Designed miniproteins, single chains. Designs and how they scored, part 35

Each design is a single chain, and the fold is of that chain. pLDDT is the mean over its residues in the fold that is shown.

## One batch from the design tools (miniprotein)

Design m1193
Fold by ESMFold2-Fast:
Structure m1193 (fold): chain A 74 residues (1-74)
Amino acid sequence: SDEVEQLKKELEDAEKEAAQLTAQMQAYTDQVAATGSPEEAERAQAEADLQISNAQGRVNTLKKKYLDALNKAL
């Protein structure tokens, strides 16, 4: 169904976005740790953790919706 296909694409896009964000945040926190103060490094890590957590939350929600829609379509 169109719903299953849309949710699959949204899930795949969210997973790719979460992976890219995680890599970007790791690079960002590594750079701040190398060049900034300990306080700046802690702030960067907290910001990264929040963004990664939010992205993973989206993936988990979409995965559940996709599996529910897939089960209903069968």
Scores: mean pLDDT 87

Design m1194
Fold by ESMFold2-Fast:
Structure m1194 (fold): chain A 64 residues (1-64)
Amino acid sequence: GKEDAERSAKAAAEAAKAGDSAAAGTVLHQTYVASGGNPAGKEGARAGAAGDAEAAAQGMLEAA
């Protein structure tokens, strides 16, 4: 749900902010799968893997 997406977005944003793009990508991938493959979640996962914490968080919230 939205609460799970918000929690995952926050965790991914913190990981990406710390420079751990792999950890951010993993969290976002799990949330993307849980959202049923929503395109916004996929875009968030891509941004997180690139280290863009703000774009990752926004994408995950849009997926919720």
Scores: mean pLDDT 62

Design m1195
Fold by ESMFold2-Fast:
Formats: structure tokens, C-alpha cells, sequence
Structure m1195 (fold): chain A 72 residues (1-72)
């Protein structure tokens, strides 16, 4: 669990450095590949701190996606 969350945090940092929507989509695919390794039981067992970290990652990704989409 912790290793997967750290991997997602690293991917979020790379996403923030993306300059094109194409780079963003490639990194987003890697995020999906990591999250697909999580079972429903593992997601339900996350601590509040781990959930907050995932929410922060999701927010950062969404903000970057909006910025790149607006730039077109």
C-alpha cells in the first residue's frame, strides 16, 4: 500500500512537469496502471492519512489537466 501511494505521489510530480496534453495522458495512463493494482479491500482499508494523500494527488492531477486543456 505505502509503496503504491509513494509511486502515485511521484507520478503526480511528473504530471505537474508535463507541458502537453499528450504527456499528461501518458502519465495518467501510468496512474491508472498503478491504481488497477489496488483491490476494493485494500482501498477500504486505507487510513485517513492515506486517503488524504490520495485526495491531494487527485486534486493536483485534476488542476494540471484543466490547465493543459485550457491552453490547448
Amino acid sequence: MEELIKKLEELAKEIEKAKTLEEFKALLQKVYDVTSQLSNEQVDSLSDEQKERLEKIARRIAEKGKALAAAE
Scores: mean pLDDT 78

Design m1196
Fold by ESMFold2-Fast:
Order: structure tokens, then sequence, then C-alpha cells
Structure m1196 (fold): chain A 81 residues (1-81)
């Protein structure tokens, strides 16, 4: 489905962000929160496999909010380094 493809894209972006955070050695608390967000996105993607189209749209919305939070955490940490 389009929603499931979108979730895969969001998960890939979260994975990339997590790798960048570890390479740059962001503060441990920030790195842990980004890792937690990545794991939650992976869980949402797995859940989407058996979800209805309506539920998949809700999962996309949740995933987008989580990824935006991770990006904000990363950007703030990098600016303060």
Amino acid sequence: SPERRRLAELLAEASDLYMKATELKVPEDVGKEIADIYRELARLYAESRTATPEQQRELVGRAEKLLNKAKELYDKAVKEM
C-alpha cells in the first residue's frame, strides 16, 4: 500500500538519522532517544503488515511525528556541539 511504502521510507530515514547520530557521537541521552524513536518506527512498520488502510494512515501520522521529533533532537544536539 502507499501508506506502508511511506512507513518504509520514514523507517529508512530514521535509520539514517540514528547512524549519523552515532557517527557524530551526539550526547548519550539524545542518542538513546533517537534510538528509541527508531525502534518505535520499526514496530509501527511491523504493525502495518496486518493493519487496515485506515489504521495504516494513522500509523503514518504517528511515524511522521516521531521522525520529526528525532530530527529536532539531532539538529539541536549538533548546534550545541
Scores: mean pLDDT 87

Design m1197
Fold by ESMFold2-Fast:
Structure m1197 (fold): chain A 78 residues (1-78)
Amino acid sequence: DKAKYLADVIKEEIKKAGETPESKRLLKLIDDVVNETKKLSKEEYNYLKAIAHAVALKYNDQESLEAFLKKLEEVYKK
């Protein structure tokens, strides 16, 4: 699953930036998106879109970006 693959890459990038209460909450939010366990707010949706674009640009992975953005939109529109 390409959406889960990019989610795992994003989680690794967050972990590299340092383990804080904020980063732990963000890691949980990404898991909630992949598992479809939470409805996203508009702010959470926009924030995760920005992070996904930044990480995908760094790794030049357009297919995983498109899969993750589709999953993110589906979870947001629930």
Scores: mean pLDDT 80

Design m1198
Fold by ESMFold2-Fast:
Structure m1198 (fold): chain A 56 residues (1-56)
Amino acid sequence: DLDDLLSKLKKEAEKKELQNKASLYQSAADDFAKTDKELAQKYQEKAQQYQQQFQS
């Protein structure tokens, strides 16, 4: 069914977007971990937020 396929594609695209954002914030957190702990912490928290959304 086209409707089922379209719904699946939309869900996959949304999951990929959340996963990409989680990865980007995680990388930023890792990059700043040595130079700016506060900034690293904030990016880490954002990465976790997107990871939680991706898991759901």
Scores: mean pLDDT 81

Design m1199
Fold by ESMFold2-Fast:
Structure m1199 (fold): chain A 63 residues (1-63)
Amino acid sequence: EEAENERLLQLGLESLQQSLQQFANMAPSDLLALIQTDGLDYDNLSEEARAAADALVAAIEAA
């Protein structure tokens, strides 16, 4: 169970990391739109990845 959960978390983090590399040159508003809609599948992210996405969204909104 834990090994399977770690595997799923790793896959989610790798997917998020690939997406973030593409987003590095995007405007903050475009990045926010992707996180909130279709670019990042928020519901399929790990708990850690969701927390990171929420923190990023909050930072973008504060900027």
Scores: mean pLDDT 59

Design m1200
Fold by ESMFold2-Fast:
Structure m1200 (fold): chain A 104 residues (1-104)
Amino acid sequence: SYSDIQSQIAALQQQLAALEQDFAALVADSSSIPTRKLLTRLIGLILSLIGLDIDIDKIKSEINNNSSIPQEKKNQLLSKLSTLQQQITTLKNRILSYMNSLPS
């Protein structure tokens, strides 16, 4: 249903916000974490972000296959998912840039 899709999008937004907070915490604590452990945790965040992209693609498929949702509402949901994908890409790029700044 439209309500179920809205709930799924809200859950993804909450998960992304948690990953943003986790990244900020890792950066803040970076001097107290061994580089190898820090890199492992950063890779874990990237894998979680990839998981969110997969979940978004599943929701997009659900929206496109739902004939009971009006096109205007589908467009609104797809717009929210596109914004969320942009935020995921931005966070992923920030994590990768940060990883590249760490000692080899």
Scores: mean pLDDT 90

Design m1201
Fold by ESMFold2-Fast:
Structure m1201 (fold): chain A 65 residues (1-65)
Amino acid sequence: SEEEKQRVERLKKRLTRLENALKAINSSDEDAKKLFGVDSITEEEKNYVKKVLEERIARIKKLLE
């Protein structure tokens, strides 16, 4: 249906944004600091956010059949 097509399109756009955020966190501490708007970020904080992003990505992938 048209409604289903629009739902899938919105989920794919959200997935792309989350995957880009995950790539930024994994690329450098500078990119991670810019993403969160902070002057410092610990490895523990970085790992926590990475886990949250991975869980959100997994949930959206399940919704995309």
Scores: mean pLDDT 80

Design m1202
Fold by ESMFold2-Fast:
Structure m1202 (fold): chain A 81 residues (1-81)
Amino acid sequence: ADEAAAREMVDLALEGQRLFAQGRAYASMEWEGEVLTLTLYDAQTGARLRSVSANLATLRRVVEARLAAEAPAAEAALAAR
C-alpha cells in the first residue's frame, strides 16, 4: 500500500542518515512526476543496498502525522524549517 511504502521510505532515510554518519552508505534521491525514489548505496563498493519509491502526497501525510504525534511545541517549531 502507498502508506506502507511512505513509512518504509522514512525508515530508510533514518537508517541512511545513521549509516552516512558512520561512513558506511550514501543516498540519492530521484524525482519523477509525483513519485520520489530514495536509494542507499554502499560507500565502499557503490553497490545499491536498498531503494524505496513513494508518492509525494502520501509521503507528506505520513511525515506530517509522525511529526504531529511526536511534537512538543519546541520540536514543532524546529520541524517548520
Scores: mean pLDDT 74

Design m1203
Fold by ESMFold2-Fast:
Structure m1203 (fold): chain A 63 residues (1-63)
Amino acid sequence: SAAENEERATLAGLAAAGGVARGGSADAGQKAGQEWSNKTLSGADEEEARELAERAFREALAG
């Protein structure tokens, strides 16, 4: 739905900003934000979504 897309975009933006603030690239932040958003909106708990987003961020920085 449009509301779910807005929420997903907001969560992705917040996570991307956090990634950049931690000295990562905008691309790494974007990938982490997308993972966080997808997992959270798919019903995963916040801690699991956070761990997966952090993993995606580290993988993006390594690649």
Scores: mean pLDDT 63

Design m1204
Fold by ESMFold2-Fast:
Structure m1204 (fold): chain A 70 residues (1-70)
Amino acid sequence: MRQPLSRDVVQASMDESIAQAKSSDPDNFNDYYIQSVGSMTVVVESQTLGKSRQQARQEGEERARKEIDG
C-alpha cells in the first residue's frame, strides 16, 4: 500500500468487519478480532511509521487482546 491510512480509519473498517465476522462465526470471533487488528496494524504502521511488520503485528494483536480482556 502506498497511501497512508490513519489508525482511526483502520479501526472503523475493522469494527465493520468484526461485526460481520461475529454474526457469521461467533465461536471464532476472538481469534478473528486479534488477527484482523494485527494485520491492519501491519498495513498502517509498517509502511507509514517505519515499524517492522513483526513489531506492528505484535502491537496490534496486544491491543486487540487488551480490548477483549478489558
Scores: mean pLDDT 66

Design m1205
Fold by ESMFold2-Fast:
Formats: C-alpha cells, structure tokens, sequence
Structure m1205 (fold): chain A 104 residues (1-104)
C-alpha cells in the first residue's frame, strides 16, 4: 500500500519533469560537437534554474545532469525508448523529490 503510493508519486513527478529534460537534452545534443560536457552541464543548470526556480539548487543540478546524460545516450545511437525517454539520473531525481516531500 505505502510502497505502491510512493512508486506512483515518483512516476507522476517524473512525468512532470520529462518534457523539460527532453527539451534540454535536444538542445544539448545539438551543442555536443562544439562544447565540452562541463560547459553543457553548466548551461543546462542555468536553464533548469530559469525554468524551475521552485526546485532546490541540488534538484536543479541533478535535472541538469539528467539532461546531459540523456543527450549523450541519444548521440551514442539510442533512439527514444518505447516507454519513456528518461535517464536513470532523472528517475533518481524524481525519487529524491518524492522522499524529500514525504519527510517534510
């Protein structure tokens, strides 16, 4: 019961953030040939901070990392998965958000 609800909340949070991560990943993928991963991570962090100022600094950094990870995965020949185009880091961020809210 409690475990199922936590899993549902994690999936719901992931779905809310997926459009932003996907948008950022698409922009990062276009920049990968001309910019370093570190430069792209800093740029992605600034974009998340502007789009989602309601998130904590730590959450904004983790979402930025998720976008960079997704862009790299796509460039290495990964097409969008049939279910979700969400990196493992994005799922971890969604998990952290749900847990932090439960403990607040």
Amino acid sequence: DKVQKVNEDILAEGKKTEPLIKKLAEEIEKRLPTQSVDELLEWAYEQVRKERPDYSEDEQRLFALSAVELAITRRLGGSHPDVFDISSQHVDVATKLVIDRLLS
Scores: mean pLDDT 65

Design m1206
Fold by ESMFold2-Fast:
Structure m1206 (fold): chain A 90 residues (1-90)
Amino acid sequence: MSDAEIRALFREADTDGDGYLDEEELRALLRRLAARAGVELSDQEVEDFVRVLMHFDRDGDGRLSYAEFLAIARGEDPELRVVSNALWRP
């Protein structure tokens, strides 16, 4: 997936337009990414992914920045590679 596609998905999920995703916005984004990838995610799988992603909140404010989201989407974090491969497959 391109950087432009990742940014567009982030912007669509960022309901408040503040440049960060809270847990609710992140759940919505994960479901959209799963649908795009042709993957069905259960409510539990979405919650597991939200927990993993929010654990990498560098700022500790309970929100995920675009920079953190982009790093995850690009598989720059080896611990999140399984998640990024599942959600970002073409």
Scores: mean pLDDT 67

Design m1207
Fold by ESMFold2-Fast:
Structure m1207 (fold): chain A 60 residues (1-60)
Amino acid sequence: MSYETLRLVGDKPVVAGDGRVLHKGDTYDFPLPDPADAVAYAVGQRELEELKKQGFEVVG
């Protein structure tokens, strides 16, 4: 399984998908679901979109 590293840019704490509370400057390794599993892929994409809306940026 591949991971996408995200960094919180906003100053508001955010709860990540693994249940951890992240603060500004913290990084989170988001597990990327297999696109062949449509349910897991859809859930993962929605979670990633919510994290981006909450102030996360992809580090690379």
Scores: mean pLDDT 74

Design m1208
Fold by ESMFold2-Fast:
Structure m1208 (fold): chain A 84 residues (1-84)
Amino acid sequence: MTEEQKYLLEQVKKLIEAAKKSTDPEIQRQIISQAIMLLEGIAKASKDPELQEKLRKMIEEIRKNLADPDKALEIVEKAVEFIE
């Protein structure tokens, strides 16, 4: 994993913590949308096709679950676990 990918991953972790502290579903969705953009950045920068494919599938699952921020956030956490 590159230093740029590590930096983006740490930013995703901070967004997860921010989303967990919010009680407003609209704010949670905005934070999760930012996390999606960072995860897409990690996928594009990846030299591992298997990691890129798995991460792309998880990103699509997050998008499908944006109406339920708690479920979407759980998938973001799983994406972070798979990248590390």
Scores: mean pLDDT 83

Design m1209
Fold by ESMFold2-Fast:
Structure m1209 (fold): chain A 100 residues (1-100)
Amino acid sequence: MEAEEEALREAERLYRAGDLRSAQRTLLLMMGVPEEYLESLSDQQLELAATAASGLLGAERENLSTPVQPNPEERREAVIREMEKMAERFREMGVELEEV
């Protein structure tokens, strides 16, 4: 409860301070993405992941169902799937973001 609100406030504080990477990382950690995975991402990949995560939070808010705490595993899987879609889009656009 409070931990999610504190993480969102911290992410906003970091974003306002111009520390985009730390803000994006804080948001993704709050959504259950593992730190090891986040540390392997480039700044551009991290920005896409954070954008996907923000979209998922917006979709959850639009759900008219009784407010139930989202399953952390389902949230993590959804974020990973959106990041994979973004990576595929970059490949289709011919952007060479290759960290093998």
Scores: mean pLDDT 60

Design m1210
Fold by ESMFold2-Fast:
Structure m1210 (fold): chain A 85 residues (1-85)
Amino acid sequence: SVSSSQSNYDKQKRQFQQNPSPSSRRSLGNSHRDLGISHFQSGNFDQSIVHFNQSIRIFESLGDFDSAMDTGSHLLHVSVQQVFQ
C-alpha cells in the first residue's frame, strides 16, 4: 500500500540522513522505487513520476545503471498512461 511504502521511505530517509553510505543511499533509492510503484497502482501518477525520477537519480549516483534502467521502464509506462488516457 502507499501508507506502507511511505513508512518505509520515511525510515530509509532518516537512516540515510543519520548515516550516509552507499548502502543507505541504495536503500533510499529502493524505497523511492517501491513508493513510485505503490502510487502508480493507486492512480497517483504525478507522485509516481516524482518518486521514479528520484530513484533513477539515486541509482545513477551509485553507478547502478541496471536499476536505473529498470526504474526508467516503469516511469515510461506511467508517463504514457498519464498522457494517453
Scores: mean pLDDT 87

Design m1211
Fold by ESMFold2-Fast:
Structure m1211 (fold): chain A 77 residues (1-77)
Amino acid sequence: AVPLTAEQLNEALVAGGEASRELGMDVDLEVSESSITVTVTDPETGATATRVIPNSEATRETVLAAAREAAEEVRKA
């Protein structure tokens, strides 16, 4: 597995913050040796959804997309 770079980590954190503001939901990022886990929680319902992104695919765009997809799943729960 390719380790996450400092630049990728910064872009992921920025993307998480942007997604949280855009969606009105809690966006939590868990970074591992091989992947980023994006967890979206609706603060009103407590419903959660997760997406996993390999470190090799981790960009601002992929983190934003994952958060948006997870938010759609949460809204349907």
Scores: mean pLDDT 82

Design m1212
Fold by ESMFold2-Fast:
Structure m1212 (fold): chain A 81 residues (1-81)
Amino acid sequence: SKEEQSKAVAKAVGAVLRFAISKDDKEAIEEADRALEYALKTGDKELAIEVLDTMLKAAEKNGLSEEVIEYIKKKKEELEK
């Protein structure tokens, strides 16, 4: 339903925000996985790719590790299949 889709979007946004302020690679990856999971639950693949792009920009801006950035890039490649 539209209500369930809106809830999934809100949860994805929350996970992206927690990802952006993460100082631990493990926490960053866990929040990234949560953001992607919620984005995919909307059924909108393009939205999921935009969520990954948003996380990449946040990671670069906030100085997250190269391992975290590489992890997000790999997830994006998987969605482009």
Scores: mean pLDDT 84

Design m1213
Fold by ESMFold2-Fast:
Structure m1213 (fold): chain A 89 residues (1-89)
Amino acid sequence: VSQEEFDLDVEIGIIEIKAAVTKLAIERLMKQKPDSKYLKEAKEYVDKALELIEQARAETDPSRRRELLKQAKEYVDKAIKLIDEAEKE
């Protein structure tokens, strides 16, 4: 295994944990604010992030893995921003 491949596997694992924690936060907040459009949209983004993480784990090309990981990070960040907006409601 190359260093680049190992580093990508570690980073994918970190983002997977971040996405899972974000999803748990959304589920907890949805119990308190079931009609929040922000939480509904945040759930859609975190679900997309988890799909991209699964694609990155299945991908063998390091460049494509990096692109998928970048997109997953962007979706997690979008979900977190929407959680912040929902908490201010």
Scores: mean pLDDT 84

Design m1214
Fold by ESMFold2-Fast:
Structure m1214 (fold): chain A 83 residues (1-83)
Amino acid sequence: SSMEKELEKLEEEYFKLEKEIMKMKGVEITPELEEFIRRYIRANREKIKELVEEAKEKLKFLKEDNTDEAIAQRSEELRKKEA
């Protein structure tokens, strides 16, 4: 039960990360693509922790200057110049 809940959390985290990666690449998130990602998760459940970490690294790389954190940092830099 506990292990199943942890796996489900990782599966959902990977699903969200993968969709965000696809959006950053300009790919439209269709129901067919979402089902494809879900099937991939089910097929690779034993590696889900590694897949989550890899997806986090990919998303960080793709976002560069376009993350909420990078936007917040840019806003803070502008604020400091105005002060």
Scores: mean pLDDT 76

Design m1215
Fold by ESMFold2-Fast:
Structure m1215 (fold): chain A 117 residues (1-117)
Amino acid sequence: DEHYEKAVEALKNRDYETFTSNLQLWMDSYGLDLSPYQPLRPAEVIRAEILASGDLSAAALFALALSLAVEGRIEEALLVLRAAYEIAKSKSGKEAFERFYASLDPESQERLRELLP
């Protein structure tokens, strides 16, 4: 997924225009709908909405990653973006998330746990 790879590199370089444009192209290719999370709220608000709804969909996690990126929380944004990418590639969102989470080191697992339900 070249658009996803370009989005990741752009985010690491704080190039938000390239990040958002490539991420949008990638999301469009997977049919992801961010409408429930628009207009984009602060990361803690989106996190609370995800916790309240139990929505661990790729769309919900992409919305959280976008908000974290806007706030300059680049490491957290990248971690959540990776989780969203793995879920979007799979037909089983929860199973894909659980596999991704289990593949992380303990420090990354703790960070993701603080960001997600």
Scores: mean pLDDT 76

Design m1216
Fold by ESMFold2-Fast:
Structure m1216 (fold): chain A 58 residues (1-58)
Amino acid sequence: YLPVTINIVKDGKLVDSYDTTLPSLGKLNSLVQSYKSQGYTVTVTHIPPNSFVLTVTE
């Protein structure tokens, strides 16, 4: 499987980074739902071929 990197950015800072796989994006979905449940707005940006950035704002 191809490696996929998920970077989390809050207040213009890289706060976390995760490695996962293309056929398993469950980590991406769980992170989005986790931040949304905390009251944050989450924007997901796909950077081809295999990177995602989650921008988290209040």
Scores: mean pLDDT 75

Design m1217
Fold by ESMFold2-Fast:
Structure m1217 (fold): chain A 63 residues (1-63)
Amino acid sequence: SAMLETLLALLDQGADPLALVRRAGASLDDEELRTLAEHSGLPLSALRRAKEEGERRAQEEAP
């Protein structure tokens, strides 16, 4: 996934993994979230929560 590769590159540059997943997590599947968890050192549950937060925000901002 081009999105996963981009996010991994940003993590290598010191980007906040939770902020990245809140912003782009709706485009990520569970396997891609696991890869990000392994790279960031965060638990998968934290990244899943960030994805849910991002999806909720996107729905609240929809007309």
Scores: mean pLDDT 78

Design m1218
Fold by ESMFold2-Fast:
Structure m1218 (fold): chain A 108 residues (1-108)
Amino acid sequence: MEEIEERLKKLTPEQRELAETFLAAVDAYLKRLGVTEEQRREFLKALLDAVSEFLEAGGTDEAIERVLARFREHARSLGLTPEQIERLEAVVRQSLLTIRDRLAKARA
């Protein structure tokens, strides 16, 4: 996870906490679905840039769709069923919306 830690260092402390919490939740979910450590690591790396850009942009709709596009691109490599992918996408979307709300409150 050295490459993940290096990217996270470019974020503010608040953005880093939100990114780490999000990635940890996704990792835990994938672990419960039986996804291997190697597949989870590569998937989280693939999401990290889009999630970081989402946080840096202040949680825009365009940035949310960019994270979800990256998720869809890489989700097929995880060996999950279509139903598992759909459920995980819903969890990812809801988590991003929650982060957006938190970012909006911090700026208000």
Scores: mean pLDDT 79

Design m1219
Fold by ESMFold2-Fast:
Structure m1219 (fold): chain A 90 residues (1-90)
Amino acid sequence: SAVLTPPSEETKKAFEEAIKEYRKLLPRADRAVEALRQRGETEKAIDYVNRIVAQRLRIVGAYLEGNPEEVKKALEDFKKTVEEAERDAA
């Protein structure tokens, strides 16, 4: 198993802050995706779900890799995806 060195305190702090922000954005993401589905924009809804899942996995992956900068970048990409989905759902 390619087990990486345990994350530093800096990486843990970045991840904890990212989780708090991610938790705040989840209801917004779910609402936007559901609105797109209700409008018959099924392919667009699926694309956003795939992007959101990939970004969530990237936040976790960056934490496991011990990279606080990548944790923050992955969260910012996730925030942008949620905002894009909300614009498309409006």
Scores: mean pLDDT 85

Design m1220
Fold by ESMFold2-Fast:
Structure m1220 (fold): chain A 95 residues (1-95)
Amino acid sequence: SLVEKAKQRADEYRKRAEEFRKRADELGKSTDPLAQEAAKGYRDLADTYERVADILREKAEKGEVTENDLKMSDAIDAALEREEARVDELVAQAK
């Protein structure tokens, strides 16, 4: 069902957010400015995934999930993957 798909995506996004938060915390211990910039990037990614997860969870609880909600989450996920690639490049340049 659409509700089950939304719940599964919300769980996936929460796990991704947790992983990005851990990466941000580790990078934030560095004195390298690029590592600090990357840490901020991962925190922003974590915050965005958590917000999307919360929206999908709320819609699922109300039974109000639409195909367009899932398509929108796909588009957001694709945009966040591009941002992750940018942040990963900063990490590659950090000490």
Scores: mean pLDDT 88

Design m1221
Fold by ESMFold2-Fast:
Structure m1221 (fold): chain A 93 residues (1-93)
Amino acid sequence: SHEVVSSSLGELPAGEVVTADFVASQDGTWELRLYGVAPGEPERLLASETQYMKKGQVVTLTARAPPETEQVLLYAKSAATGEWTLLARFRVT
């Protein structure tokens, strides 16, 4: 929901450090990925983290967005489901 996006928003000039927070909805192993999106280019992996988390645990992902980056996307996968979910979109200005 937009509440999750709002709490993890890091709107920064392109080429700067972007920070995204993930809050685990349940206990288990989570794989997290930050992707950068630029016009006409495939999504570029900027950062990834895999670890066991407890419900309510916060994990912060940090990456540098390339100068042409328009959006940064936060994806999460729970080992319990094996499915990727898009959790947040950040606009880079």
Scores: mean pLDDT 74

Design m1222
Fold by ESMFold2-Fast:
Structure m1222 (fold): chain A 60 residues (1-60)
Amino acid sequence: AAATTIIANTLINLLVNNSAITLAQANQAFSAALATISKLSSVTADTIVSIATSTLNALV
């Protein structure tokens, strides 16, 4: 759970700070990362929802 959140936050930070990455590419990469995280056997649905909610709140 904690490791998954750190990975997602690191990915978001990398994409946001990389001026070569468009917002569309960042959104696509983040969606792919969430899909990959959801396939991990040890990750709960609550963890995925928490990551998504935190990201949306950061964008608002």
Scores: mean pLDDT 59

Design m1223
Fold by ESMFold2-Fast:
Structure m1223 (fold): chain A 77 residues (1-77)
Amino acid sequence: GSMLEEAERLALLAGLLAILIAKLQDLPEAKIRRRVGDIEVEAVGDIEGNAVAVATVGDEVIRIEATEEELKERLAE
């Protein structure tokens, strides 16, 4: 896949992980920041199952706002 497809997938994963951390730790929200190769990802997920994730690669920025169910569906295929 393209680097943009990889960045989108990482944003989806980070969003889902942030939601799960918030739920596991019983926190109102959880935040993640990670670099994977050339892709920088930041995500915030909340205990209600909502996330906002941003992936940056070079000059390109992908922003995703989704529920846990939407993130799981998009990650499945």
Scores: mean pLDDT 88

Design m1224
Fold by ESMFold2-Fast:
Structure m1224 (fold): chain A 72 residues (1-72)
Amino acid sequence: SLLEATSAVINQSTGGSGRGVSKEQGIAAVEAAYEAGATTEKGYQAGLDEVNSNDTISGGAVLSAIVQGDLQ
């Protein structure tokens, strides 16, 4: 499923959904998911908004933002 594909790419890129990641890693993970076709344009934008709006970023939070965007 798209959710499973997105989750796999984000987890691979961030080293796990429960880990704190840098903004650079968060952006790279969102870009990797989009380039892999694992998310939509709306999911991509939601993921970037999550990374740019928070001082502390987790792979799980980024994945949740992407999924919420993809559902729109």
Scores: mean pLDDT 71

Design m1225
Fold by ESMFold2-Fast:
Structure m1225 (fold): chain A 74 residues (1-74)
Amino acid sequence: SASQRSLATFRQLVAQAKAEIDANPDTTPEQLRAMLESLEAYAAELSRSLSPEDRAQLAAILADFRAYVDARIA
């Protein structure tokens, strides 16, 4: 479905963002927050076209990335 394809794409984008951050240890807290804000904004827009089940998965993916950023900043 279009919903599942969108969710898969978002999951891939988050995985790529984590890989880029891990490859660049000099990434600043400000850059990490900007990246999180960008993905949160995109997720909010994307959630409008997702099924309820896929919205729950989107929220979980985003929560995982938020935790990753928080751990990196702390």
Scores: mean pLDDT 85

Design m1226
Fold by ESMFold2-Fast:
Structure m1226 (fold): chain A 67 residues (1-67)
Amino acid sequence: KVEELKKKAEEYRSLADAAQKAGDDTVQRLEASGDIEGAQGVREGTQRLVDALNKKAEEYEKEAEKL
C-alpha cells in the first residue's frame, strides 16, 4: 500500500521539522539565559534526532518506490 508508506514518510519529515524548530527555540532560550553548554547539548541532540527522523522518512519513501 504505497499511500500508507508515503504518509508515514511525510509524518517523519513533519516530525523532523517540528523537532528542529523546538530545538532551535530551546537553544535560543538557553543562550539568552547564559547556558551556552546546555545550548550546545540541545543543538547536538536535535541534529541527531532530525537526522534519524529524516533517515526513517527516506526508508519509507524507498519502500514505497519498491511497491
Scores: mean pLDDT 84

Design m1227
Fold by ESMFold2-Fast:
Structure m1227 (fold): chain A 61 residues (1-61)
Amino acid sequence: RLSKEEILERLREIFAEGRAENDVQRTVERFGALAKEVEPSEEEEKEMLRLYIDFLEEQEA
């Protein structure tokens, strides 16, 4: 199982690629796939959701 730091790093990579590719749908699918794979704790989920909200706010702007 990935550590919290490894999970967050993988998630940052997913969002960075999503920003570069300008593909929100693919990014959301990859985020969901990672979440299913790692089965995050409540604390890990909160950190992941913060990054996800940050990504979505950038897409709205």
Scores: mean pLDDT 76

Design m1228
Fold by ESMFold2-Fast:
Structure m1228 (fold): chain A 68 residues (1-68)
Amino acid sequence: SREELLRELQGLLAAHVPASQRRQALQALDLLRQGRYDEARALLQQLTRDMPPSVQQRVLDLVRQLEA
């Protein structure tokens, strides 16, 4: 479900985003809930840039599933 995808994404961001960027992570999730996928993707690219490639790919896959 949409809520399950958002919950998984929230968990990934909570595990990998520093506490100092928590507001930006919450903003990205809010943008996804609003269907503002281009803005959410741009913010997520900034937030995930220093994450392992496998985590970056999973985040992108979750966003694509939310758009479908």
Scores: mean pLDDT 85

